# Designed miniproteins, single chains, part 88

Each design is a single chain, and the fold is of that chain. pLDDT is the mean over its residues in the fold that is shown.

## One batch from the design tools (miniprotein)

Design m3042
Fold by ESMFold2-Fast:
Structure m3042 (fold): chain A 84 residues (1-84)
Amino acid sequence: MEERLRELERRFRELRERILRLAEQLPPDEAARVRLEVGILEGMALIGLAVGKLIGDLEFGIETLERVIARLEALLAEIERRLA
């Protein structure tokens, strides 16, 4: 369980850094939109992990983080498509 959480947290950080780096190549308004979306997704991941800890259900936190990662992967693909 802890190893899975560590892998997901690493994946989240890598996706976040990649997305924010690519966002610098977008027009300022689109870059601001991407940064806001990343911030919202980060907030959702943190809340999910905190709630999971509070209720003693680590699976809930992990599932929330997996959903956030999937959304970040979709966002990355969209940005890469726009820049290609």
Scores: mean pLDDT 84

Design m3043
Fold by ESMFold2-Fast:
Structure m3043 (fold): chain A 103 residues (1-103)
Amino acid sequence: AELEFTGDPEVDLGRVGHALKLIEEGKSRDEAIEEANKTEPTEEDVAYAKRRLSQLVLKSINEEKVVIENVITGETFTVERKPGESLEQLLLRAYAEAALNMP
């Protein structure tokens, strides 16, 4: 499952935050993303995403992949672009996956 972007950065960021919260609560990645896509994100979801993603920086980007670094641990996480995926979708997915794999 993929996070759906509305073009509103607060809505899109809140959707990332809601999905991350559901995964931390024990839902599978696909279930969390599907639920987040169906749910209107709250201001708390946006704040949660901002807190979780604030430790992550974009280390490198090209047409095929993105590398995200956790500035606290120095760990890196690589996400490969999916066919038909926009750059914005790739970036949000990369940050979300990095947040889950580098707590």
Scores: mean pLDDT 77

Design m3044
Fold by ESMFold2-Fast:
Structure m3044 (fold): chain A 72 residues (1-72)
Amino acid sequence: MKLSEEEQKELNKILDEFSKEAEKRGITTPEEAKRFLQEKIDEIKKRYNEGKISKEVADKLIELLQAQIEEL
């Protein structure tokens, strides 16, 4: 399903946070990127379990991050 405008804003905010963290960590190899993305998937699951994000946002973020792992 397509995300609402508010869900899309929350998703984009979280993706921006992850991008900035990846830059700060100096990720330079596909192996480092895979480990980082898996760590972020686990963080998203925790945020959802704590009620901080909707299921739709969590599911879409996990989908996008898993797709990135598969391409590395």
Scores: mean pLDDT 82

Design m3045
Fold by ESMFold2-Fast:
Structure m3045 (fold): chain A 80 residues (1-80)
Amino acid sequence: KLLRPSPKWLALFQSVGATKDEYTEEEIVLYLYKYLDDEKLIDPSNPLVVNLSGTPLGEATGRDEMTIEELIQQVLSEST
């Protein structure tokens, strides 16, 4: 099933090379991990947590930190 991310998430995915408007759940997860890795936001001491403070993701989520699972679920919930 194809999901259409909200405009803010589409813009973020485009920053890491995404060119489509609709994605599978697996593609959404892939682009999220690519962004987190490129920006070095994954906590090395706890790879389940991402540091969002002062980042565009922090602005988009309103959170300073969250788990990768919480981030994935939020993006998927904002995708139709």
Scores: mean pLDDT 76

Design m3046
Fold by ESMFold2-Fast:
Parts: sequence; structure tokens; C-alpha cells
Structure m3046 (fold): chain A 90 residues (1-90)
Amino acid sequence: GEELRQRLEEIRRVAEKLAEVAREIYKKTGDKKALELANIADGIAVQSRVLLQQPESERVRRQVRALESQVKRIAKWLKDTYGVEVELPE
């Protein structure tokens, strides 16, 4: 219901910001890993939009948890590698 919708909207917002930040890092550094992370983050944002249109199910709940984990891993990698922090959902 509303909980999953809020989580998906937060995932989309954060993923879009991570993609933006990773692309800027790629432009400045030429590090292809940053471009890879930007593309992964874009994919997460697209998946969040698709899941928002689906009825709640165990499959959707598992996919939401997987996307949240991926977002956290990308954010951590950007912080640890480039010193850039992106605000994560509360």
C-alpha cells in the first residue's frame, strides 16, 4: 500500500540523484566505473516507476528490498571512492 509507494518514490528520487552525481564524476575523472554506476542507478529509477504500477505482492516487496540495497551500495561506493555524499531516504 502506501508504505511501498513511499519507499518506491524515495528509491526513484535517490537513484536519479545518484545517476546525476555519478555522471558528473565520470565527466571530471574519466572513471568508467562511475559511468557504470550512473547506468545502474538509471535502471533502478526505471524499475521503481514500473513497480509503482504493479499491485502489492511478495515479488514486488522482494524487488523493493533489492533496489533499496543497490541504492545504498552505490551511495556507499561513491562516498568511499570519491568522497561524495548523497542523502539517503530516512
Scores: mean pLDDT 85

Design m3047
Fold by ESMFold2-Fast:
Structure m3047 (fold): chain A 74 residues (1-74)
Amino acid sequence: SEQDDLVKGIKEAAEELLKLKADPEAPATSFTAAALRAMGLITEAGLNKEKFSEEQIEEVKRAGESVGMREERL
């Protein structure tokens, strides 16, 4: 589903951010781009929270919190 694809995208974006954070040689521009992508996807989920199951919302919250991004709409 579109919701499953967005949840997967958020998890992948969070994982990419964590990998960049762990890499001391990662360019700052790569970190900024990954952070903006993760923030955008998490914001999209928050704006459309009514379309998601409670389990999907919790997965988005957990992924966001793992990279220091909290969406108050969720």
Scores: mean pLDDT 81

Design m3048
Fold by ESMFold2-Fast:
Structure m3048 (fold): chain A 67 residues (1-67)
Amino acid sequence: SSEIEEGLQKLTREQAEELAKRLGISGETLDKAGVLLLLGYSQREIAELTGISVGTVSAIRRFILSL
């Protein structure tokens, strides 16, 4: 959606690194989740594709949408 695209455009490297650290995931996993959110995958599908929990995907989505 446009809201995810706008949020991802605003997301700084420092914010991404801090979010990944806070969630206990790698920066590569965060980047993959961000791309999948941009492509319109559901939180459940992203969890299955990345190996992280649906709750973690939800936290990533909320953070991006807060930007």
Scores: mean pLDDT 86

Design m3049
Fold by ESMFold2-Fast:
Structure m3049 (fold): chain A 72 residues (1-72)
Amino acid sequence: MEEKEELISRINQLTDEEIARLADRLYEAGLVTEAQKRVLKRGGENGKLILISLVKQATPEELEKIREALEA
């Protein structure tokens, strides 16, 4: 629970450009669809909402992959 809150906080601090770069890594990891990747690359609040939803629904294994993508 707390780990998900930390990742959500970090996502809220990302710029549109950082989210666009993150989109490619998440897509390569199989965590987002091609349609979600396109939304992330366009920028704006909708990209952050997709990422927040992804974190909230993630398994512990998926959370580790999301964290790794954020640190890369």
Scores: mean pLDDT 80

Design m3050
Fold by ESMFold2-Fast:
Structure m3050 (fold): chain A 55 residues (1-55)
Amino acid sequence: SSTDQRIAQLEAQLDALGQQIVQASQTLDPQSFQEVASQLAQQIMALQDELEALE
C-alpha cells in the first residue's frame, strides 16, 4: 500500500539522519556539531511524528 511505502521512506530517512549525526560527530568541532545535531534532531522529531501518525 502507499502507507507501507511511506513508512519505508520515513524509516530510510531516519537511518540516513542517524548516519549524518555519526559523521558530524567525527568530522566537526564540538560547537559546529551542536548546531548540526540540533537541526538534525528537529528533522528526526518531525519524521518520528509523521511515522507515529501512520500507525
Scores: mean pLDDT 84

Design m3051
Fold by ESMFold2-Fast:
Parts: C-alpha cells; sequence; structure tokens
Structure m3051 (fold): chain A 57 residues (1-57)
C-alpha cells in the first residue's frame, strides 16, 4: 500500500539523518491521501525514493 511505501521511505530518511525532512514527507503523504490525491502521493514517494538512491550512491 502507499502508506506502507511512505513508512519505508520515512524510516530510510531517518536512518540517513534527515529526521525533519522525514517528518515533512510523512505529513505531505498523509495530507495527499486524506484529500484522495493518491497519484500525487505515489509521485511524491517515488521522488523521495529516487533522492534516497542518489544519497546512497
Amino acid sequence: SLREEADRVVEELKKLGYEKFAETVRDWVDALLAAGREEEARRLIKQVENEIKKLKS
């Protein structure tokens, strides 16, 4: 589910030391899902995953 995917990227950001950014991403995803904007939430999660991948490279 998108919520489980969001939880995963939030935890990865926290492990990398980006605690405040992780909290912001969680809030944005929760707001988008509450508004029924599921595809926008999916795109946000994907963008964050791509940034995490760059940070690990």
Scores: mean pLDDT 84

Design m3052
Fold by ESMFold2-Fast:
Parts: C-alpha cells; sequence; structure tokens
Structure m3052 (fold): chain A 67 residues (1-67)
C-alpha cells in the first residue's frame, strides 16, 4: 500500500533532498506492488517537477491509483 511505496521511495531518494528521479519513483511504486497506474502517476508528477518526485508524491500515487 501507500506506506510501503513511501518506504521504498525514501530508500531511492537522494540523501538530504527527499527527492528521486521519475524512473526511481516509478520503480518504488512498482516494487511496492501498487501497480502500473500508480507508477504512471509518479512519472507524471515527476515530469512537472524537473524530472524529480518526492516520497509523499509516490505515496499519494499509491493511495489514489494503487491496486
Amino acid sequence: GAERAKELALKYSVPGSGKMSTGNAATAALEAGVGERAAMYALFIGSLNDGFATAEEVAEAARLYGD
């Protein structure tokens, strides 16, 4: 669920920034088992933020579109 997606996103984040690349955000969502829609949403949000997403944005994708 969302908590697992957030945990994995934090693991992939750049230390001190709380941000990760769009690819790493999508990977965190997929590894958390929340499905392709959540991964696509994480990619979309990251594209709006200069190619970076936050752990909270990955968690939100999992809450809204997770399996």
Scores: mean pLDDT 74

Design m3053
Fold by ESMFold2-Fast:
Structure m3053 (fold): chain A 64 residues (1-64)
Amino acid sequence: LDVTKEEAIRLAKEAEKLDKETGGILLKNVEGRGASSGGSALDALGNAKMVLDGLKQEQKKRES
């Protein structure tokens, strides 16, 4: 992974904050197209969520 754990956590927090303001629809919509190179903050939020989720899943597998 090319992103620092701190960066991923920070982006996830910002994504959650914005997602709450939109009623959870923001992250839900970007999940389908997230994790790809995009040109909007919406793509960045989706990517941050996927990166953090992937990190948590991989760490659990490796540590286990």
Scores: mean pLDDT 57

Design m3054
Fold by ESMFold2-Fast:
Structure m3054 (fold): chain A 63 residues (1-63)
Amino acid sequence: GRPVARASDMSGDRSDEEAQAMAEAEQLLREKGVALTRADLERNTGMSEEQIDAVVAFVESLR
């Protein structure tokens, strides 16, 4: 059979998901401080790779 294209339209919940992910990342930063790693963010937050990279860069700037 022919492959069926799936519509991937993520809208509406983006702002809420982003705010929640940032709050979770901030809590991890409060718990681990400058020892926070990319893997911690990937396991415990729903952040995109770009957002994780920004948080990691911020943490490294504190060192």
Scores: mean pLDDT 68

Design m3055
Fold by ESMFold2-Fast:
Structure m3055 (fold): chain A 79 residues (1-79)
Amino acid sequence: MEELEELRRLMEEFLAREFEEARRRGPEALRELLEALRARIEWIREREKKYGRTPKMEVVLELLEREIRRLEEELARLS
């Protein structure tokens, strides 16, 4: 439980920094980040199929899916 909370905090901090950096660089950087996060989700889903689902995978997938929604919303505002 405590390890998963620490993972969540570190991932949220990392994703927030990546989002702010991409936002400063403009819409193309936001699109690149969006595609990178989509690729990461697909990679985790592939590993889930081979090795099974872990609590750490669930936390990471939840945070990545949330960040993808944020990126899609920001890109829609810039369009």
Scores: mean pLDDT 84

Design m3056
Fold by ESMFold2-Fast:
Structure m3056 (fold): chain A 77 residues (1-77)
Amino acid sequence: NATAEARDALNAARGSLEKAKEYIEKGDVQKAANYIVAAYLQAVSALVLTDDPEIIAEANRIIEEARELGKEVDKKA
């Protein structure tokens, strides 16, 4: 169902965000940027699939974190 798909997308987004943070610490700007984009797209996918307020709130938190990490990557690029 759409809610299960949204939850799976949200879990993928969290994983991508964790990888992005890891690569930022390592100074691998290119890999970090790729995972930031992946996290953003996966979180947006969760938002379009559901009206569940908890999933929406968590997806928005991931989007905000991805945006902040993107600023760090841009500063180093």
Scores: mean pLDDT 83

Design m3057
Fold by ESMFold2-Fast:
Structure m3057 (fold): chain A 83 residues (1-83)
Amino acid sequence: SEIEKLVEEVKKARVSETEPFRRLAELAEKEGNEELAEMLRRVAELLEHLAEKGVLDPSDPRHREFEELLPEVLKKIEETFGK
């Protein structure tokens, strides 16, 4: 399944790997889950911002937002696409 592959890619995400998050956001939007789609797009934006810096700083508000948001996104992915 394309969704299963994208979920695996998201779970293994590196700072430069935003495409799987954007692809899952498109699928979530098609399923009518706008909340998950927006969260996935936000994670992609945070990853792009962190990648541009080349250095992860735990005191950076965007790094903190990413660390807080990623577990919530993974939980909602499991609730939406996983059983």
Scores: mean pLDDT 72

Design m3058
Fold by ESMFold2-Fast:
Structure m3058 (fold): chain A 61 residues (1-61)
Amino acid sequence: SESELKQLRLALDIFKKNPDSEVARYSLAKQLAKIRGVAVSDVLALSNEELIALAEEVLKG
């Protein structure tokens, strides 16, 4: 949904500005897991670069 994409954009922006924040990383992973219908643990297993790339791809549609 558009609301979910807005939350994902916000989480991605916060993580890019705060790459050492575990809270920001978890928030981004949680939003991605929700949109993709996968476990948060699977998304958290990705590298920071893979997390950012996946979020950007989801936002691109």
Scores: mean pLDDT 86

Design m3059
Fold by ESMFold2-Fast:
Structure m3059 (fold): chain A 75 residues (1-75)
Amino acid sequence: MSARAKELAALRARLREALEARDLAGAKQIVAEMVARGFPAGEVRRLLVELSSLLSNAEWRELWEFAEAVIRAAA
């Protein structure tokens, strides 16, 4: 739990930085990394919802649709 919590905190910080920089490609890479590392779909979705205010509706929709596609492909 401790090591995973630290990894999640680091990924959250990196994702927030990418979103603040409006680096949608970087944000997509971080989301794909989270799914590849075995983070549950619900955890990825919760993190995205928490950070939703950092992007426009169009940018957020693109990132969300990408996340759902990656989650679906990994299942």
Scores: mean pLDDT 83

Design m3060
Fold by ESMFold2-Fast:
Structure m3060 (fold): chain A 93 residues (1-93)
Amino acid sequence: MMEKYQEILELYEKLKEGKATKEDIEKLLELSLEVLKYFGIEKEINSLADKSLVIREGYLLAKAALELGITPEDSREKIEEAKEKIEKEEAEK
């Protein structure tokens, strides 16, 4: 999983910089879905907005796992607090 977290972070930064290819976005979505599933989260993709939400959630979980050490064994509350902390740190940059 750690390698997948790092790849998500790299692909997401590329997306933020407007440098992501279609293949990069498809890989980011695939990895984000795998990370969500690993944390016990099921998501249906019915729109472009759903894809964006999945990518954002996967990024927040990957970054929280790498920086704060969260795992699927942590409480839902702890996981959500870690995601919120990452989101606040990103908003301050």
Scores: mean pLDDT 80

Design m3061
Fold by ESMFold2-Fast:
Structure m3061 (fold): chain A 81 residues (1-81)
Amino acid sequence: SARDIAIEIADETVLRAYLAGELSPEQAAEAFRRAREAIESQPADDLKGIAAALREAARSEKDPRVSRVLEEVAERVEQHL
């Protein structure tokens, strides 16, 4: 489903950022939480809606590092449109 693709992209993107030293463990956990909330807020088959929700989550995120990673998740999901 669109949701499964978005979750896979989010999990991979956040894990890579964490392993690269770009996120602390707490920032990685917050990025996963914010991404999943955005993805789950939209219908499971609405990839376009999911991408838009992820973009909004990035814009509303106060931590610049978490915001940057959420932006990357949104961009990667948008590439599948």
Scores: mean pLDDT 88

Design m3062
Fold by ESMFold2-Fast:
Structure m3062 (fold): chain A 101 residues (1-101)
Amino acid sequence: SMAQYLEDNADLLTPAQARMILMEGQRLFKEGRYKDAAALYDVVARVDPSLKGLALTNKGLSYFKDGRYEDSLKSFQKALDIDPNNKRAQKGLAEVKEKLA
């Protein structure tokens, strides 16, 4: 898959390419392709540290929409480790904990 190719070549990708991959992930999310979106956000988090918090937040949202609540929880927790004031990740974490209760 495209996501697998990008993951296998993440060390060769630039920050500009990471931003393009982020936009593609957002497109896939809007199309309901949550698993594919999550895989692209994982690539973004590895390639550009400045986008890691955003990518992990979007990955958490993607897993949540896909019903993968434990994976969603881990992604939001990692986003909050980067920025504890990330309101989107805080809200996502609260919603996923309610699903796991």
Scores: mean pLDDT 88

Design m3063
Fold by ESMFold2-Fast:
Structure m3063 (fold): chain A 81 residues (1-81)
Amino acid sequence: MKVVDIKIGESVKIEDGLVLKLPNSDVTFTIVEKDGKRYLVDSKDGNEFNLDNPVSDIITSPSEGFQFKIDKEKNTITLLK
């Protein structure tokens, strides 16, 4: 299991079992692969966000104010805020 303390504007390579620790928060987001699909799982509420969604490259957690951008070409996830 790889754990990264991610900062705003930082990009991290997407890997199964990657855990992102958010700045100034005890909330973590974990990348989980199941049935050939990748999900970002919020530790606070258990919400699962599809990383391979063809419609949107932005993931928003509005209750917590965090936003991620998925770069499918580079296979990276970036914390926007």
Scores: mean pLDDT 79

Design m3064
Fold by ESMFold2-Fast:
Structure m3064 (fold): chain A 109 residues (1-109)
Amino acid sequence: MKIYIGRATVTFPAEKAGDLATVSVTATGSKEFLELRWEVNEAGEIVGLLGYGIDENSASSTVQVRAKKEGEELVVTLTAIFKDGKVEVRASVAGIPAPARTETETKEL
């Protein structure tokens, strides 16, 4: 059994936080699935968690969500640990035009 760490980071203007219904990050694997949807205010505080799913037959994934304000931008990072299979961590932002940036990485532990 191999262990993988997946990380997704979403960066967007803090002024747009008030216009967002949700920021979502999805992490998937051959045996594991995780989708989190949350709301982040302009101060970088997580104010709601709207959805969550994991594969009940796998060992529980460890998930951390962190939001931070850096100047005029908000940075939201999801880190997830998975067991076995191909892992992909994705980040998306609903309702944000071109200024949003997303980054994903996956590493074997």
Scores: mean pLDDT 56

Design m3065
Fold by ESMFold2-Fast:
Structure m3065 (fold): chain A 65 residues (1-65)
Amino acid sequence: HMNPEVYAARAKGALNLAKALGAPEDTIKRIEEHYERAVQAAKEGNPEEAKRHYDEALKAFEEAL
């Protein structure tokens, strides 16, 4: 299984891309919330929760495309 910090980093990547592409503010906020939850899960050493929040961040990003 991946290090939980990898999921937090990937969620940050999605957030940065959404901002660079000019995604709507509500989409950016949704991605940001899930990124923050992924960071918290990574600090707790919980890869399953970090992945769950990364998946939700990615879903919010994809819905904006």
Scores: mean pLDDT 82

Design m3066
Fold by ESMFold2-Fast:
Structure m3066 (fold): chain A 57 residues (1-57)
Amino acid sequence: SALDELLARYDLSDAQREALRRLYEETREGFLNLGFPEEVAERMALGIVEADLEALR
């Protein structure tokens, strides 16, 4: 998945990967609940995870 490919670019512990997957899932569900289409919700959630990963550098 795009999320797994993104996470693979970073040197993360298993705990960090699970935390970021949870962030992605919760964020995606939040956007879906606001009425965004699935593809848009997935892209927005991925962008938020990517921003958090960049902050870890």
Scores: mean pLDDT 84

Design m3067
Fold by ESMFold2-Fast:
Order: sequence, then structure tokens, then C-alpha cells
Structure m3067 (fold): chain A 71 residues (1-71)
Amino acid sequence: MIEVETIIALALIYAALAKMDIRKGDVEGARESIEKLRELLDQAEKAGASPEEVDFLRRTIEELEEEVKKA
């Protein structure tokens, strides 16, 4: 199984990609990255990520979903 550190690193990359896509109006690309973030959240929980790490990922996903609604 992928280590928690690797999962968090990938999540940061996909969060950055989603933010860039939102800025350029690419709602489809942003949704794709958000979907990958949800998969990474599930993997992080299964890998035993801390409550703080899980909360961070959940908040990041919620923020990005709200930004997509405004795009």
C-alpha cells in the first residue's frame, strides 16, 4: 500500500492542478482532480493518516468544490 506521506504529496499536487483549472475556467479538469483527491482521501484513511491530515484533505476538497460551483 502507498505510504501516507506519498498520498499527502499526491493530494497536494492534485489540489494545485484543480486550482489552476478553476482559474482558467476548466471545470471538467478541476472535477477530475477533485475526484482523484477523494480517492486519495479514502487511501489516506485506510493507510492510517492522522485526524489532522484527514481533516486537511476534506477541507481542501470542500474548498475546491465550492470554487468549481462559482466558476
Scores: mean pLDDT 82

Design m3068
Fold by ESMFold2-Fast:
Structure m3068 (fold): chain A 60 residues (1-60)
Amino acid sequence: SKVETLEKQIEELRRAIRDAEAAIADPSLSGTQRLFWQNVLDTARGLLEELEKELEKLKA
């Protein structure tokens, strides 16, 4: 179902966010690597917000 697909995508995005946060916390990262992970984090957070809003509409 669309609900199940969205729940799976939300779970995958939450995992990606945790991984990116862990990567950014590494003080040995280069500036280029840090910018890369920051972009991943910002993009994933935006997508998560949109998918959570869509899921709420489907559950209402």
Scores: mean pLDDT 85

Design m3069
Fold by ESMFold2-Fast:
Formats: sequence, C-alpha cells, structure tokens
Structure m3069 (fold): chain A 76 residues (1-76)
Amino acid sequence: MAALEAGARAFLAAASPEDVRAIADAAAAGVEAGLQAIAGVARRMPHELHPHAAALARLLIEDPARARALAEAAAA
C-alpha cells in the first residue's frame, strides 16, 4: 500500500492543478470515472510517469477512500 501511495503522490505532483482537480472530482463521483480521468491525464504525460498513474489507478481500485483523500489533498 505505501508503495502505491508514493507512486500516486508522484503522479499528482507532476500533473497540472486543473488535471488534479478533475481527477479528484471524477474519483469522488466513482471509481470508474476516476480511472477514466487518470487514464486521460496519463496519455498527455511522459511515459516515465505512466507507472505512477498506474499506482494511483490501482490504489483507487484497492482503497477508493485513500485514493480520494490523496487526490483531494493534492487538489487543495
């Protein structure tokens, strides 16, 4: 879990404030919506950040509450 959080934080730190807010809002609406938002943002990012995007996506599947808390904190 801690490794997934580290990857998720790295992805959120690299994303624009607008993209982080979009991910936070989508994840709050639902896991599927959040996964689609993460995938959309990741497509515009360098390939090196794709494992970090995958970490956030996996965290959203395995612990939605934790992923939502991280995204909201990053968006604040």
Scores: mean pLDDT 85

Design m3070
Fold by ESMFold2-Fast:
Structure m3070 (fold): chain A 79 residues (1-79)
Amino acid sequence: SPVDFAERLLQQAKDLLAQAQQDPRVPQSLIQELQDLVQYLEQVLAALRQDPDDHKALLQLIGAALRLIGLQFEYDLLR
């Protein structure tokens, strides 16, 4: 379901944020972008839990997934 996907995506974003916070090579700008993404995903998840057919929230969830892929790529380039 979209709710299950949003919960999984939020957990992945939180896990990446936790890893980034423990790595001294990670710039504060990337940590801030991950924090903003986590907050955004929590809002999207809340909207989907209230209305699973919310087309706006579904589009926001797709956008958030693409953003997480980009942030993961930025993190991986620091290795």
Scores: mean pLDDT 89

Design m3071
Fold by ESMFold2-Fast:
Order: structure tokens, then C-alpha cells, then sequence
Structure m3071 (fold): chain A 75 residues (1-75)
């Protein structure tokens, strides 16, 4: 059960990262590595459009992970 959730989460993260621009992906990778100061500096260098794209991507990832978790728990 847990292995299936991990597999789906990994696939979703990889798919999202593959669709991101390099600048946005760099911020996301820094956040995942726990390098919050570096992520903050990279984020400050983004255009308003890129910042909006990052927020949208994070919101979408959260929603997709919640949906997958709910489906697995409901079964």
C-alpha cells in the first residue's frame, strides 16, 4: 500500500518537474533539498509570471497528492 503511494507521488513530482521552466525547477529543487535561503533568493529573481507559475505548480501538486491519498484510503 505505502509503496504504491510513493510510486504515484514520485511519478507526479517527476512529471511536474519535467514541465517546469529551468528557473522554476531550480526553486522547487532547492525547496525539496531544504535549502530555503537559496530557494528564496532564486524566487526573488523570478519574473511575476514565473512566480505565478511556481505557485500554480505547487497548488496543483498539493491537490493531486491529496486526491491520490484519498483514492487509496477510500479503496
Amino acid sequence: MLGRLEERAFALAAELMARMSPEIRAVFEALLAGRTDEARALYAGLSPEQQAELFAALRDLRARLAAVAAELLAE
Scores: mean pLDDT 74

Design m3072
Fold by ESMFold2-Fast:
Structure m3072 (fold): chain A 79 residues (1-79)
Amino acid sequence: SLVQVDTSGAVDVREFDVPEPGTLVLTVTNTTDVEQVAVLLDLETGRVLATARVAPGESVTLTVDVPAGRYVLLLTPVP
């Protein structure tokens, strides 16, 4: 199965459910004026599944195969 989730850098946390195992496609757009790091976390375990740096005004797509569960996509500024 393919699950698509889109987000923008104006919202720094997005939580979502994956009902069955499949490929997760996340498009992250950084609408801020600072570089951000996108981090995909398994909400139950806290494991990092994917990470990417996103420049100001840029979009990045993350593709990850995941089991069913709850996940969070976190955006945080680069120090």
Scores: mean pLDDT 74

Design m3073
Fold by ESMFold2-Fast:
Structure m3073 (fold): chain A 107 residues (1-107)
Amino acid sequence: KDELIEQMEALVDETYAELIRLIKEKKPVDEIEAVAANALSRISQLGLQLAETPEEREEMLKALVEAVKLFQDAIDAYKAGNYDEAISLVKEAAQVLKELIERLKEK
């Protein structure tokens, strides 16, 4: 459990840093979408392994859905040329995932 939590924390931190870098460097949207999609898939898989009860699974899925929506909103902002908004939304998505990880640590 602790090793999976550490893997989730590392993945969120690395993905956040990579997405902010790609946005600041104004990389192609397809590259940003691929990084976000791959990270969310891996985070979802790790989160499902960490959820031991139906209630924990529901809480985890709600947080993942919120993070996915925030990343999609960030991509939409990026496509519109609103780079500062895209960065802000990526920060919010990372915060949602970090708060989820902290709740999983308490169980």
Scores: mean pLDDT 82

Design m3074
Fold by ESMFold2-Fast:
Formats: sequence, structure tokens, C-alpha cells
Structure m3074 (fold): chain A 78 residues (1-78)
Amino acid sequence: MPSPEERLRALSEELMARGEAAKAANDQESLQIIQEQIGVLNERMREVIAEHGFLSDEQAAELLEEMLRELKERLEEA
């Protein structure tokens, strides 16, 4: 079973791959959507830190996974 660190790494690599693909395609709409969803992730991470005083790898992985789910939905509509 993947550890929280392994999950976080895999999800981060997926996000990077999507950003690089959008750059390679010169897809400004997808780049804008990715940037907005990164903003949403940052806001959610800040809320967890405010609530708990820190962000664990498990919590970070859960937030990134949810953001990537939302990102995939938005990119399919673009």
C-alpha cells in the first residue's frame, strides 16, 4: 500500500505533468485553470494549518487528490 509520502509524490508528479503538457500545447485556458486550482489548494492548506497548527503529509495528499479531481473535471469542460 502506498505511504502518505508516496501518494503525495505521485499526485505532485501528476500535477506537474498536466502543467507541462498544457505549456507544451500553448494551452492558455488549461494553464489558467491549473493556476486557479493551485490557488484553491493553497487556501484549503491554509485552513488546515489554521485549524490544526500544521499540515501532515496525509492531509496534504487528501487535499491535493481532491484538487486534482476538481482540476480534471474543469479541464474536461474546457
Scores: mean pLDDT 81

Design m3075
Fold by ESMFold2-Fast:
Structure m3075 (fold): chain A 95 residues (1-95)
Amino acid sequence: DVEKKVEELVKEVESIADALLSNLTKELGLSLEEIAEKLAESLGLDEETRKKLLNSNEEQLKNYIKKVYLEKILKERDLSPEEKALLQKEIEKIK
């Protein structure tokens, strides 16, 4: 089931984003700016995207993490045309 595979990928990415932000903010006590810098480094983001993250609130950072990871999956995984179309729609829902 193509829809189920895409839903599982989205759910997994949401879980990763939630766990990462929760750990960085609540367990490590990092500021949103420090988190943005760490995310930009760990995700290999370009300079313009990094600059945008530094000015983001917590919800925007979380949504950005989800979007980047889903876009990476879309580009790097060997997905069917149907899976790509459904994943693209899910990415559009995040913003």
Scores: mean pLDDT 77

Design m3076
Fold by ESMFold2-Fast:
Structure m3076 (fold): chain A 84 residues (1-84)
Amino acid sequence: DPGLEAFLKADPEQVADDLLLTLKSVEDNEITREFMATYITKELSKYKLSKEQIEALKKRGVIDYLEKYANKKTFDAFKKNNNL
């Protein structure tokens, strides 16, 4: 997604905060929560993220959220692509 690629080039901490807000906006429903966490993980896995982007996602709790709620196979692919 060209829009997501442009978004990821913005301030990494702002990107992480916006992603976490999106994830939390649907967390009250278990099915929608897993779907959104898995979807965001798949989209992020299409990009080789910088160390600064990964550290911002970790610091703001996005990585922990995705690990907890995303499909394990999808999250494992994300970890492999980003050397996590």
Scores: mean pLDDT 81

Design m3077
Fold by ESMFold2-Fast:
Structure m3077 (fold): chain A 75 residues (1-75)
Amino acid sequence: MSPLEQTIRLARALATLAELEYLIRHGSPEVQARAQALLAELNAVLEDLKKNPEKADEYFARLEALREQVDQLAA
């Protein structure tokens, strides 16, 4: 909603994106396939967020769900 809040939340999403990129480069083939699917979902949400900043709250809820999936892959 506010530009400052959106910037802080986006930085957290960027950390998740970096973790997915790491898993794609260094994970097993099975982990790589799942990380690719999650990366595609993450990018779609981030693109929608850039176009519709007024809907940030809705998109951040989805980003938090994606973070949980990434944590399971990284474990």
Scores: mean pLDDT 79

